Designed miniproteins, single chains, continued (4). Designs and how they scored, part 44

Each design is a single chain, and the fold is of that chain. pLDDT is the mean over its residues in the fold that is shown.

## One batch from the design tools (miniprotein)

Design m13501
Fold by ESMFold2-Fast:
Structure m13501 (fold): chain A 74 residues (1-74)
Amino acid sequence: LTDEEIKERLIELALSLAEDLRARAAARGVPLSDEQLLARVEGLLRQYVETFEPSFAHLLPEIIAEFRRRFLAA
């Protein structure tokens, strides 16, 4: 896999996690702010990369920035 393919896969994973967390919070009547969703997903993404894909940790800043951009645009 290229760095670009890995970045895209991780960004898509982060967006899916954010959508799932938002839906679950709404269903419970306890809405999460965009800031809370971003913080939680960014933490999970960092933990995932550092644990399972540490060679790609150098891509985290770009992945997080693009995830934030797409999430806030949606």
Scores: mean pLDDT 82

Design m13502
Fold by ESMFold2-Fast:
Structure m13502 (fold): chain A 75 residues (1-75)
Amino acid sequence: SLAEKKAAIVQEARRLQEKLEEAEKRLDPETVALIKSIAQDAVVEASRAIQEGDYERALEILREGIKKIDELMAG
């Protein structure tokens, strides 16, 4: 449902913020800058999708951004 998609977006946005905070505490400044860039791009694109009423696409964009950040933090 739309309500479930909106709730999922809020949860993924929170996860993204938590990962940024973790990265800033644990990683070098260059890697943190790259992670911040990926997060910013994901937020901008997701916000655009939300403005168009495409909550499913916004959720996909946030999840893909989080996945990229997880891969950088692991390697």
Scores: mean pLDDT 86

Design m13503
Fold by ESMFold2-Fast:
Structure m13503 (fold): chain A 104 residues (1-104)
Amino acid sequence: DIEKLIDEFLEAVEKKDYEKALELAGRIIDKMLEERKDLSPEEKERERRNFLEGVRRSLEELPEESTALNAALMLLYLAQKLKAKKTEEIVLKKLEELGVPPSV
């Protein structure tokens, strides 16, 4: 369930459980990539690597900015880039719960 993975990821980031956050980030992108039959295995691995590197750098280099809000914004960008409409809708709902206007 992608919604549960997103909830657990946002909670792990907020709690500064960076190891768990990275594990959950990997599972989330894997779910989005499973639906992309148009991408080669090499393209999927590149997208996975780039996303996880971005998450890791954010958590390690900007820990004060590693909030549930910023984590949700990273997931929104990824969902839009990968055209994962269902995941995008879930993330937009989480952003509204975090106080971001629905027009974002």
Scores: mean pLDDT 80

Design m13504
Fold by ESMFold2-Fast:
Structure m13504 (fold): chain A 88 residues (1-88)
Amino acid sequence: NTKEILVDELRTELTKLGVKSIDDLTDEQIKFILRKRLGLPEMVSIKTLVDIVYGKSEAEGEVDALIRIKYQIKSTKEIRDAFLEALK
């Protein structure tokens, strides 16, 4: 299950950083995880990455397409759900 793979990968990275709760995530940690693990382009703003993780918005255009293809998900909102699941 591709969603389970994403959750397991996020859990590994979050454990390495010592993050216990989504509220403990810094903008820099979000940027590091998403760019290192998801391979998101450097041109994607930190605000956009943070908004995706906290469920304030979905990625649009090329970013949305890249994430959907790589993780076989229907919406970037599923990334927030994966972070929440990884931190359980």
Scores: mean pLDDT 70

Design m13505
Fold by ESMFold2-Fast:
Structure m13505 (fold): chain A 67 residues (1-67)
Amino acid sequence: GEEEAKKKAEEALKRGEHAAVRAAIDGKTSQAQAAADLLRKGKEALEQGDYEKAAELGEQGFRAGMA
């Protein structure tokens, strides 16, 4: 349902945020910035009710931060 999609999006964005913070701590400034930019777009999608796009952007942010 929609609430499950929203929860999935919020969890993906949270994982991405943790990866971005870790990249920053590790001195991976370009990865941290890329993750932050993707997470910002994901949060915008979440606020617009586009949970699928928010989850995708959160996942992309996680991968960028973990690179």
Scores: mean pLDDT 86

Design m13506
Fold by ESMFold2-Fast:
Structure m13506 (fold): chain A 87 residues (1-87)
Amino acid sequence: REAALAEIVALFNEILALAKKEMSEEEFRKLEGLLLGAYVYAQEGRLDAALALVEKARELIKKYASEEVAKEIEALLDRIEALIRAL
């Protein structure tokens, strides 16, 4: 469980590093909020709530990131979803 949560944090940091170059400050802060909320819910065992916020993050990325960066971030989000479901 602790290893999975640590991996989720590492993947979030990777997503934020990629998204920072693609998004405005306002949209980037929204993404940070969604990912932080997803982590808090996952930590609390509220997995459905965590997954709902990951889905909102995916929609934000699809809307504002370039196709190449969006594809890379979506692969990272898929890994995060798998880790959350395994908690």
Scores: mean pLDDT 84

Design m13507
Fold by ESMFold2-Fast:
Structure m13507 (fold): chain A 91 residues (1-91)
Amino acid sequence: MAALLEEAAKPLAEEIEALLAATPEGSTPTAEQVERAAEVLKEIAERADLSELEKELLRAMAEAAVAAARGDEEAVKKYREKIKELLEKLK
C-alpha cells in the first residue's frame, strides 16, 4: 500500500517541495498554486496503479486543499472528515 502510494507520489512530492521552497515563511500558497497541485494529485490518482480507496483519498486531499485555499470552511470540514474516514480504512 504505502510503497505504491510513494512511487505514484514521487513527482508530486518534488512539485510540492518546489512550491514550499517558493513560498516565504508566513505566506500561504495562492489559490492558483494549490489548484495546480490538486490537479496533479488527481491526475496521479487516475493513472497510478493504486486501489480505489487510495485514489479516493488522494482526490479528497486535493479537494480539501482547493477548498482551504478558497476559504470554503464548510467544504474543508466535509473533506477533512472524509480523509479521516479513508485513513482509518487504510490502517
Scores: mean pLDDT 64

Design m13508
Fold by ESMFold2-Fast:
Structure m13508 (fold): chain A 99 residues (1-99)
Amino acid sequence: TKAAAEELRRALEDIVEDRLETEEQRELAEKLVELARETFEALGREKSDEQRRLFAVAMLLLGERAAAGMPEEEVEALVERILAARTAEELRAIIEELR
């Protein structure tokens, strides 16, 4: 739902904003937050509740890693992998890598 997408956006903002020190890190975080919100809204029509939950978890963990100093190139590659994931198993594999 739109409300759930907005909650995900706020959770990601809270994770990344508190740890960002440079303008470049803030720009990357803003791109991730907006991309997560748009994708989560789109998933609400075509994906199961489990797939949406796993997507949200993957994006939150990626946000934490980005805030901890993960290089922009690695963050972008992981975003592409998360967006390309078609099954709950693929999302779980990405989540395990981020833990």
Scores: mean pLDDT 68

Design m13509
Fold by ESMFold2-Fast:
Structure m13509 (fold): chain A 73 residues (1-73)
Amino acid sequence: AGAEALAAGVAGAPPERGERATAAASAGNHQTASRLVPGLSAEAARAGGRDLATASQEEAYAIGRRVGEAAAS
């Protein structure tokens, strides 16, 4: 599922924060997800204006990877 792919991508964030951000994003709460992992909603927008619920598994993983890299810096 997209939420699982996003979680794998967000691996650079602290585990508990990444899990909460993934849960919020899966529920469509991008504001809460962005608060936990900065840039998450911006990366969702960069996926061609898609929200995470409509992204393919591959797209969700790519979004998660970019967010995780940003959070790890």
Scores: mean pLDDT 54

Design m13510
Fold by ESMFold2-Fast:
Structure m13510 (fold): chain A 65 residues (1-65)
Amino acid sequence: MKVTDEELEEFEELGRKLADMSSEVQSAKLNLETFEQMEELLFKGDIETLKRLIAEYKAKVKEME
């Protein structure tokens, strides 16, 4: 599958945000497990699946705000 430079740039920004979130979420083990799954998908380069998973997680967090 062809990945555009724009999609890759957006994906790297999301990866950085996840890293920052990890440092802020110290006692929530369930959130860390979800983050770890996202990080594994990032390393595999499965961008479409990762984007979907991130969107679902963000939707849940946004509902709690």
Scores: mean pLDDT 67

Design m13511
Fold by ESMFold2-Fast:
Structure m13511 (fold): chain A 75 residues (1-75)
Amino acid sequence: GPDLEAAFERLRRLSEELLALARQGSDQSRLDEIRAEIDAIIDLLRRTTPDTPELAALEAEVQKAIAEADAIRAA
């Protein structure tokens, strides 16, 4: 439904913003805020919607973006 679609779109936007901010060398506090929002949305989706291939694929893409952001920050 519309709420689920909005949550998926929000996760995609947050993942893109996280990567962009990591590449820009933004403050860790800003990255932590985005990461916390991502974690909250994923937690909500896991509790409120049954697992689907689309949700699993999106979670995998989000986790890859987080790992890449962490790697950029560590370099």
Scores: mean pLDDT 80

Design m13512
Fold by ESMFold2-Fast:
Structure m13512 (fold): chain A 73 residues (1-73)
Amino acid sequence: MEEAQRLREEGKQALKEDPLRGAVLLARGVAKETESMNPETGAAIMKDADAYGEQALAELEARRKAEEEEALK
């Protein structure tokens, strides 16, 4: 519970400077809180958040690099 609250607060603060990092931290905070209330649902949400968060960040980084490379052509 306390860890979930901390992650949510950190996520809200990070959202201002780094929207993606903030969103990932918020999602993990919510998943942790849900796990405390309902372990089965929380575990499923956390697994999805980890998988899709990492995949989304990797795709966004790849797209950003491709755009920078094309701009330099």
Scores: mean pLDDT 67

Design m13513
Fold by ESMFold2-Fast:
Structure m13513 (fold): chain A 91 residues (1-91)
Amino acid sequence: MIEKYEVELKEGSLLGQALGLPPGKYTITITDDKIEIKDENGNVVATGEKVGSFYKVTSHYSGKTVFMTKEGLLSLLELDEKYGKAKVKKI
C-alpha cells in the first residue's frame, strides 16, 4: 500500500535533525519496499530502502544514513506536529 504525506518541516524538527534536512516543504512517500522524500521543487532529497523490518534512509542533502521503521518515521512526524515543529497532511 502507498502512503503519502505533505510535510512542512520547521527549525528544530526531529525528522529534520535525524535526516539533516533543512526547514522547508517536503513530500514523503512510503511503500512496502521504499521511502522517498522530495523537496518543494520535486528533487529527491532522501531515499529509504527496506532491509528486513527497517528502512535504510539516506539523505542526499546531508549524507546522513539512519535505520528506522515506518512506525518510527511516523512517530517523529507526530512529535514534530505536536510541538509545532512540523505541519503534516496525509494525501
Scores: mean pLDDT 85

Design m13514
Fold by ESMFold2-Fast:
Order: C-alpha cells, then sequence, then structure tokens
Structure m13514 (fold): chain A 70 residues (1-70)
C-alpha cells in the first residue's frame, strides 16, 4: 500500500494535471480548486488513516473531472 506521503504527492500531481487539462474550462477549474482546498484542509486537520481514505476519494473525483474534459 502507498504511504500517506505518496498518496499526498499523487493527489498533488493529479490535481496539477487536472488544472492543465481544464485550462479552457473555468467551471471545471473552479471544481478542481474546491477539491484542492478541501485536500489541503484534510492533510492538515485529519489523522493519517482518515486523511489517506479521503485523499484517495478526492484523487478519484479529480480523475472523473479530467475524463469529462477530454
Amino acid sequence: SPSVTQQVQNFIDTINQGFQATRDNPDMQQQLNNIYNQGVSVIFNQDSSSASSTIGSMTSQVNSIVNQAS
């Protein structure tokens, strides 16, 4: 299983790719920005186990938005 640090790095990489993929769609960029802000809050305020599950879920949500943008 990936460490929490690896999951956080994967989330950051995925959200950055999402911003690049949605550059021409302001509504999708706003959704990604909301997920990013929620992710930052989770990383700083939740324990490692809860944070891991929530970050994984948010990464999946970013991938869903990127797939819609394609």
Scores: mean pLDDT 80

Design m13515
Fold by ESMFold2-Fast:
Structure m13515 (fold): chain A 119 residues (1-119)
Amino acid sequence: SALTERIAAMSLPEVLAEAEARLDAGEEVDATAIGRALASKSPEEARAIGEQAAAIAEELGFPEAAAQARAYGRRLAELREALASQTPEEQARIEREMETLGAKIVLLPLVALRAAREA
């Protein structure tokens, strides 16, 4: 979709800022579009975004969330690297897992940012 393509072109801080603005306006965050955008990243980009999400969570005082963000980024990269060698049925399953991981990489620091605002 046009929304997924737009999100794929954004940096993680830009995605987080737009998501916070939407929530503050009483609008929903499209986790599916976010997940698809992040799933389209290269293995190197997936690891980098996981590390960036981890850095945000750690700075906000959530070291366990930081560890999870790194793990999600690494897993997304591993799935992307493995995708081409799989059967079409396994590719569809892996793509769904990648979309879920992509959404989690963004939603995790978003939850941490909002929790920090309430403290």
Scores: mean pLDDT 86

Design m13516
Fold by ESMFold2-Fast:
Order: structure tokens, then C-alpha cells, then sequence
Structure m13516 (fold): chain A 75 residues (1-75)
């Protein structure tokens, strides 16, 4: 279903954003792409909007923490 395909895409983008967080230079772009994908998924499947928003927000938080940890190690 479209909901299953979008959930898979959001989860994959979330994983990519966390990995990009370990390379600080890539993290901002990956997080931006994840935000846009999460918004699009919520708009396309309104019945799952809250689930997509939660999934995206959690992944963004994890990616942000990974990025900050990387920057702290370089400082």
C-alpha cells in the first residue's frame, strides 16, 4: 500500500540521516530531506499523519544528537 511504501521511505531516510550525522558536513542536508519527506508522507496519507510525524521527529532527533556528538569529538 502507499502507506507502507511511505513508511519504508521515511524509515530509510531516517537511517540515512543518522549515518550522515556521523559526518557533520552531510547531516544538515539529510535532516532537511527527512523533514520534507515526512511532511509529504503525512499529506499523502492523512490517516497515518501522526505516525509519520512521530517517526520523522524521532529520526531527526537521533540524527541531530549524532551530529552534535561528532562535532564535540572534533572540538
Amino acid sequence: SMAEELEKQVKEAGREAVEAGRDAERAEEAISQLRELTKKAAEQVPEKAEEFKKLGDEAIQRATVARLATLARRA
Scores: mean pLDDT 78

Design m13517
Fold by ESMFold2-Fast:
Structure m13517 (fold): chain A 73 residues (1-73)
Amino acid sequence: SMEERIEARLAGEKAELEKILSTMSKEESISLLQTLAKGYEDKIKDPSLSDDQKAYYQKLLDYYKERLEELLK
């Protein structure tokens, strides 16, 4: 289903991000997560996005913000 495909895509994106973060310093990880969060905040503002696309980008943005918060503690 579309929902299963979205969840699988999210899991894949999260796994790839964690792989990248594992090769980086804390400072580099913070910089990357800030860049990704900013990019998705801007992307979500696009009025041409479908509800499904907006929900997907919001879930990615939430993940990046959560990871950033963990690193800033």
Scores: mean pLDDT 85

Design m13518
Fold by ESMFold2-Fast:
Structure m13518 (fold): chain A 89 residues (1-89)
Amino acid sequence: KVSEEELELEINRALMLMWLGVYSNIKYPENPGRELNEEEIKEAAEEMVKELSKEKLKEYAENVFKLKEKDPSLDERLVKLAEEIKKLL
């Protein structure tokens, strides 16, 4: 069975993915599900830092890095978002 720690990491990954999708749909309603480019991911990170708690954002970023160590094929957009968030904290 999945450990509680692994489940928490996957939940945090899902929340970050959902946030990227929601942000993309809000900023680009004409293209729902559009993938954000690197500049848009930086903008998304800046908006997240303004709207969400720094403590929670740090937790999310650390969890994405932990997932990347376990799964090198993890979505690069999540890794980029986590890196940009960490730079702003």
Scores: mean pLDDT 71

Design m13519
Fold by ESMFold2-Fast:
Structure m13519 (fold): chain A 68 residues (1-68)
Amino acid sequence: MEELKEELKRIIEELEELAKKLSGEKKQEAMDFVKRARKALESEDEVVLKVALHEAKIALEKFKKYLE
């Protein structure tokens, strides 16, 4: 569980850095994903953490494509 929380924290930091490069609605979407992922970090449920990590990774790839 702690390993999942640490990995999720790393993805959150990457999303925050990526959001700084975005503008307008795209930036707001990225920040919304960051808020959701941070909320999931408060959970002690391994399934919730795994789902949040999976969603955060998908979001990171999606927002990276916006910079192409």
Scores: mean pLDDT 80

Design m13520
Fold by ESMFold2-Fast:
Structure m13520 (fold): chain A 83 residues (1-83)
Amino acid sequence: MKPILTPEESQAAYDGARAALEEARKLIEEAKKNGVTPELYRRIVHVLVAAGVLASGINDPEKRAELVAEIRELGKEVDELVK
């Protein structure tokens, strides 16, 4: 079994994931206003993947589920941008 994060490390991962989701949301709003470029799409996907990696390390299953739900919602928003 992989070592679990300390409470401090888990909190840092949660804060990092929240920051990544906020960045993704800003990029999605930019894409909605100015159109989707390949560079913007790639940045949004990269940020969402980074948020998912951070969320997977969180010790609190409820906080992890919260982040996973938000990532899923933003992922659907990204899918709508490329239709």
Scores: mean pLDDT 80

Design m13521
Fold by ESMFold2-Fast:
Structure m13521 (fold): chain A 79 residues (1-79)
Amino acid sequence: SEAERLYAEGLRLFTRGEYEEALRKFEEALRIYEQEGNRLGQAQALAGIAAALRMLGKEEEAERYHERSREIFEELGIK
């Protein structure tokens, strides 16, 4: 799907240290996953957003996204 491609691109950018660009791709993926009702995709995209924000020094914002991701993974029984 387009969301999966955007998420994968975000991961690629993140591994290259392009955190602002990675954040944008993860946010785009999250929007599409939310429209699709894909809860697993939402949790993964939220985790990506949290990771990118942490690398950008936005720790408090990163923790909020991390908590949202963790809550969804817990609902799905994924630890």
Scores: mean pLDDT 90

Design m13522
Fold by ESMFold2-Fast:
Formats: structure tokens, C-alpha cells, sequence
Structure m13522 (fold): chain A 80 residues (1-80)
């Protein structure tokens, strides 16, 4: 029957489809992490602007620099 032929074809392509899905899921995870990092940078910029203590501000700026470095690492991974 036509249904049996369709089922056999779907079973034959399943491994390739699963691999493609896993690869897209990894890309999506990287994109989400990058966007979350960018949001953290926005929040840190707002916090720095509202922080009167220069020592605390310096610590927040160091934290910001580390997050920026991590985002760059994730963006390089996404290019692969």
C-alpha cells in the first residue's frame, strides 16, 4: 500500500532528520546565550550609571568586560 511505502521512507530519513535537529538546537542554544549576555550588559550599564561609589563601579566594569569577552567566545563558536 502507499501508506506502507511512505512509512518505510520516513524511517529511512529519520537518522538524518534527528542529526539536523540536534545541530539546529545547538545553534539556537548559542544564540539564546548570546542574547542573555547582551541583556546582562544592558542591566550592568544601567547599574553602573546609578552607582555613586567609584570602587563598586570599577568592579561592575570588570564584570562587564568579562561578560563581553564571553559573548565574543560564543559568537566565534556560532561561526563554526
Amino acid sequence: SLEAEQQAWLESIKPAAEKAYEEKDKELQLKVQIELGKKQLELLDELIANTPDPEVRAELEERKAKIEEKIKELEEELKK
Scores: mean pLDDT 78

Design m13523
Fold by ESMFold2-Fast:
Structure m13523 (fold): chain A 81 residues (1-81)
Amino acid sequence: SDALVREFLEKILAEAEKYELPQEYLDQIRAALAMEDPEQALLGLAWVVGKYLTENKDDERAKKFEEEVLKIAKEYREEAA
């Protein structure tokens, strides 16, 4: 569902803002949300989130953000199944 994908993307953006990700990552997440193709939006988001986590692997804030992303991703998978 496109609506389910958009809800997932919006939840991840909200968590990224809550955990105060640098503006560069927030802008890239917003760019992913602006994509018309839900598959491209998901791939763009996954790339940005993965890049942030890789570049900040030893940051406790990044670890907490990752925990919340995994919870949201689990909810998305359960709703999409």
Scores: mean pLDDT 82

Design m13524
Fold by ESMFold2-Fast:
Structure m13524 (fold): chain A 93 residues (1-93)
Amino acid sequence: MKIGKATVTVDKNGKVLEIKVEGDAPEVAERAALGAAQGAIYSIRDGKTLEEAAKNAVRAAEQAARMAGGKVIDIKTTVSDDKLTIEVTVEVE
């Protein structure tokens, strides 16, 4: 199995600040991270807190990974300094 990791950071205004991708499944990891960022941005636009945006980001990451032919095996969300950081680990065959 191939493992990919991606980290995405969004600010409290719904701007994507950084996306980092690493490992042996970079395309699926990037798709999961972009899905997470999109879910977070929609939640922030709708007036939700960063903590609520994190929950929607997790669901969006899982859906995006599945659509890309992989699976989320680990996900970590951190709210710090008015930023939401999402670290996603995916597996793909």
Scores: mean pLDDT 85

Design m13525
Fold by ESMFold2-Fast:
Structure m13525 (fold): chain A 63 residues (1-63)
Amino acid sequence: SMMEELEKKLRKSLEALKAAIESGDEVTARAAQRELKEVAEQLGKPELGEIRTAEEAEKALEE
């Protein structure tokens, strides 16, 4: 379903953001954060699009 596809994109964006932050790749982290924000807004959870740290991304992935 479209909802399952968005959930998968959310997880992928969170994983990409966490990895980029942990590696110090600010350019990739910024791109991943932008994609995360778009997907989070589509899921009705805009607060997830404000994640800026690896710890926050990890906690979101543990849902």
Scores: mean pLDDT 81

Design m13526
Fold by ESMFold2-Fast:
Structure m13526 (fold): chain A 81 residues (1-81)
Amino acid sequence: LDPEIVEAAEKIKERYGLSDEQAILLALLQKKYGLPLDGVINEEVRKAILEFQKKYGLDPNGIIDEELLKALREELGFEPP
C-alpha cells in the first residue's frame, strides 16, 4: 500500500474507531475520488460513498456496511489480512 494511504487510514481508525480494513478501504476511496487524505470522513467523503454505491449497484444510503466493504475490496484490489 501507498504510505499516504496507510497514514490516512491510521488517522481514520483513531478518529472513528473503525477496523484496519474499513479505514484502509475508506482512505483508498478518498484517493480514488481525488479527496484530501486528511483522515476525516466529511460531507465530501459521504458523497463519494454515495457515488460509489450508485456506480456499483448498491443502495445509495451512505452507510459503511458489509455490501460497501465487499464492493470496495473488489474494485480497489484490497485483500483482508
Scores: mean pLDDT 77

Design m13527
Fold by ESMFold2-Fast:
Structure m13527 (fold): chain A 93 residues (1-93)
Amino acid sequence: SEKELLEEVVKTLEALREDLEKAGDDDVMFLTRVMAVLIGLSTEIHLFGSEEVAEKFEEFLKQILEAVKANDRDGLLKLIDELIEWLKKIIEE
């Protein structure tokens, strides 16, 4: 079900968020891995989730990519937190 998919996506994002918070400023490859994980999750949502959820997730992904390109770690953490909160609200509906 979409709910089960989104619950797994949230768990992956929460683990990613924790890893990002612990990462050093000099680990530029970590930000690339963050984007790879998020693109993978976006692909899963496009294949198995609703179109509406996929479109909104893509909007978050675009904003996260801009934060990564700007080397804005605080903005990146905030966007991941907002993405997690949005997904949790959908799961609870």
Scores: mean pLDDT 80

Design m13528
Fold by ESMFold2-Fast:
Structure m13528 (fold): chain A 100 residues (1-100)
Amino acid sequence: SILDQLDQLYQRAQELAKRAQELLERAKRLNAPQELIDELEELYREAQSVADLIKYIKDLYQQGKISEEDAQQAIASVEATLADLERRLAELQRQVDALE
């Protein structure tokens, strides 16, 4: 269902934010370059914004303010954004791992 897809995407966004926060704290402990710390902080903020957006889409759909088609289009957009953020996290993870 649309609601199940939104709940799954919300969990995915929250896990991404958690992983970004943990990686950010590790980068700070390793005295990573400021540019890397800034990129991790931005990724964390973007992941939180996506989680908030998913919750907002869910609220609109449950209130009948958007159609199933609108919700499906929003889901596709969110999935693409999360995939991009996950790829960026993987790259930043490799950079932090190189500091050990």
Scores: mean pLDDT 92

Design m13529
Fold by ESMFold2-Fast:
Structure m13529 (fold): chain A 74 residues (1-74)
Amino acid sequence: APSTREQITAFVDGLSDAERDDLLLGLLEAYRAHASPEEVAAFEARVERYRTLSPAERRALLVEMLVEFFERFG
């Protein structure tokens, strides 16, 4: 079976740019509801960084953020 990272990468690759933006907003809302202020600030900084990156770098960062989200929250 593919790894969790490979499954997350395939999921992200199937998303439009608008759906990726909606996903990031959903993750941010989950962090605001369930995480510490420090974790929220760190996530907001990564979202700001995401907006400055190339498409390939945004894809890689979104996969990493989603892997970390599932490791943290299940």
Scores: mean pLDDT 84

Design m13530
Fold by ESMFold2-Fast:
Structure m13530 (fold): chain A 94 residues (1-94)
Amino acid sequence: HHMEELLEENRELIDLIAEGLAKAKSVEEVEAQLVGLAVLVAVSKRFPELLAEVLELAAEKLEEAAEKMEPPLSEIAREEAERLRREAEEERRA
């Protein structure tokens, strides 16, 4: 199925974005990775089996990125991460 191929490709992209976030040295680099992650999350909403994994990974990496951001961006990132974690839990229970 094309869907299984898309899930595997998306998993690889998630790992690349996570590495980019971990290595980000500026707010601009963090923002670029966050935009990529937001697009991935939007795409993954069409594939329920991947959605919970993407949301949880996005939350984890947003929390890491927030440590390098200045307020109020750091607070916005942390609040978004917490929201994504809750959404991931809801998807796992559905």
Scores: mean pLDDT 67

Design m13531
Fold by ESMFold2-Fast:
Structure m13531 (fold): chain A 74 residues (1-74)
Amino acid sequence: SRLEELLARARAAIDAGDFDTAAAYLLEVAMLAQASPAVLEELGALFREARRADPAAQRELYLRAVDLLERHVA
């Protein structure tokens, strides 16, 4: 599906350390999946924490964002 393809692209961007590109793909997934306000708030919180984190912690936080969306895009 398009959502699975976008999540795969987000994971590839995270592996490359391209967190801005990863965030863009994750936001597109959230919009296409019509994520609830609660999911969008949690996603935003992960992105805000990642902005203040070192690169290793950023990778972990963006992977948690992927996991969050995978749980809600079933």
Scores: mean pLDDT 86

Design m13532
Fold by ESMFold2-Fast:
Structure m13532 (fold): chain A 73 residues (1-73)
Amino acid sequence: AEAEALRRRAIEGAKLAKEGRDAGDAAKATGGALDTIGAALELGLVVGPEAGGAAGNEALKEGGAEWLGKITT
């Protein structure tokens, strides 16, 4: 339940970051990126860093923000 909620939050953050980037809205892109990173880090604390990283990357792909995965690696 907690890991699922965090994954969902990461996906929504990734979508927001993509929307902001595509629109040239730096504040929206930054807010979405920070939400995604925060959710991915918290997910790592719940399921372990390796499994959390993998789940975070899947959330980034699902949200359309794969470029954020390169920043966090």
Scores: mean pLDDT 70

Design m13533
Fold by ESMFold2-Fast:
Structure m13533 (fold): chain A 58 residues (1-58)
Amino acid sequence: RRLSPVERARILRAYGQSDGDVEKAAERVGVSPQTVRRVFQEAGKDPQLARDWLAAAE
């Protein structure tokens, strides 16, 4: 599934709010745990891309 920058930012925030619990973050956003892991890994590889996602979710 292709995610918008706003959806990716929401996933990153949910992950932080869940203290790194992927399953809780996935439940909060309504996506699979695999999607949460993928988005977090993508953000870790490119911090600028993660900032762009967060800016889009302002």
Scores: mean pLDDT 76

Design m13534
Fold by ESMFold2-Fast:
Structure m13534 (fold): chain A 88 residues (1-88)
Amino acid sequence: SAEERARVDSIVAQFLAFAEREGLSLEEALPLLGRLFSPLLNSLSDAGIAYLARRLVELGVSRETLLANLPLFELSPAHQAAFRAALA
C-alpha cells in the first residue's frame, strides 16, 4: 500500500541519516539496522518487508550482502522469509 511504502521510506531515510551522522557507508551500517529499527521493521507487513528489501537493492546494496546481514536485522521468521523471497 502507499502507507506501507511511506513507512518503509521513512525507516530508510532515518537509517541513511544515522549512517551519515556516524560516518558509515550503507554497507557498514547494515549490521545495525535491526538494533536501531527492529520494532518498526516488525510492524511492517510481508509486502512492506519485501519493499524494504527492494529499496536497499535500489540504493546499491548487493543481494548477497543483504542475505549475509539478514540474521542481524532481528526480524521474525515470517519477515525473514518475506525478505528472502523479495531477493529471489
Scores: mean pLDDT 86

Design m13535
Fold by ESMFold2-Fast:
Structure m13535 (fold): chain A 58 residues (1-58)
Amino acid sequence: MEELRKKIDELVKEYNQTLKELEAARKAGAPDDEIAELEKKVQEISNKIVELRKEALA
């Protein structure tokens, strides 16, 4: 259980960092392609967190 919690915490940190980058890019008026890449990365990390949380709660 502690290994899953640590992995989730690491992914949450990466998620928050990527969200910060996405918000900064949007605020700066970055190209749609750059915004889409960051949105995709956020979604991928979010999906991994959800999967690990489901596994931890099973």
Scores: mean pLDDT 82

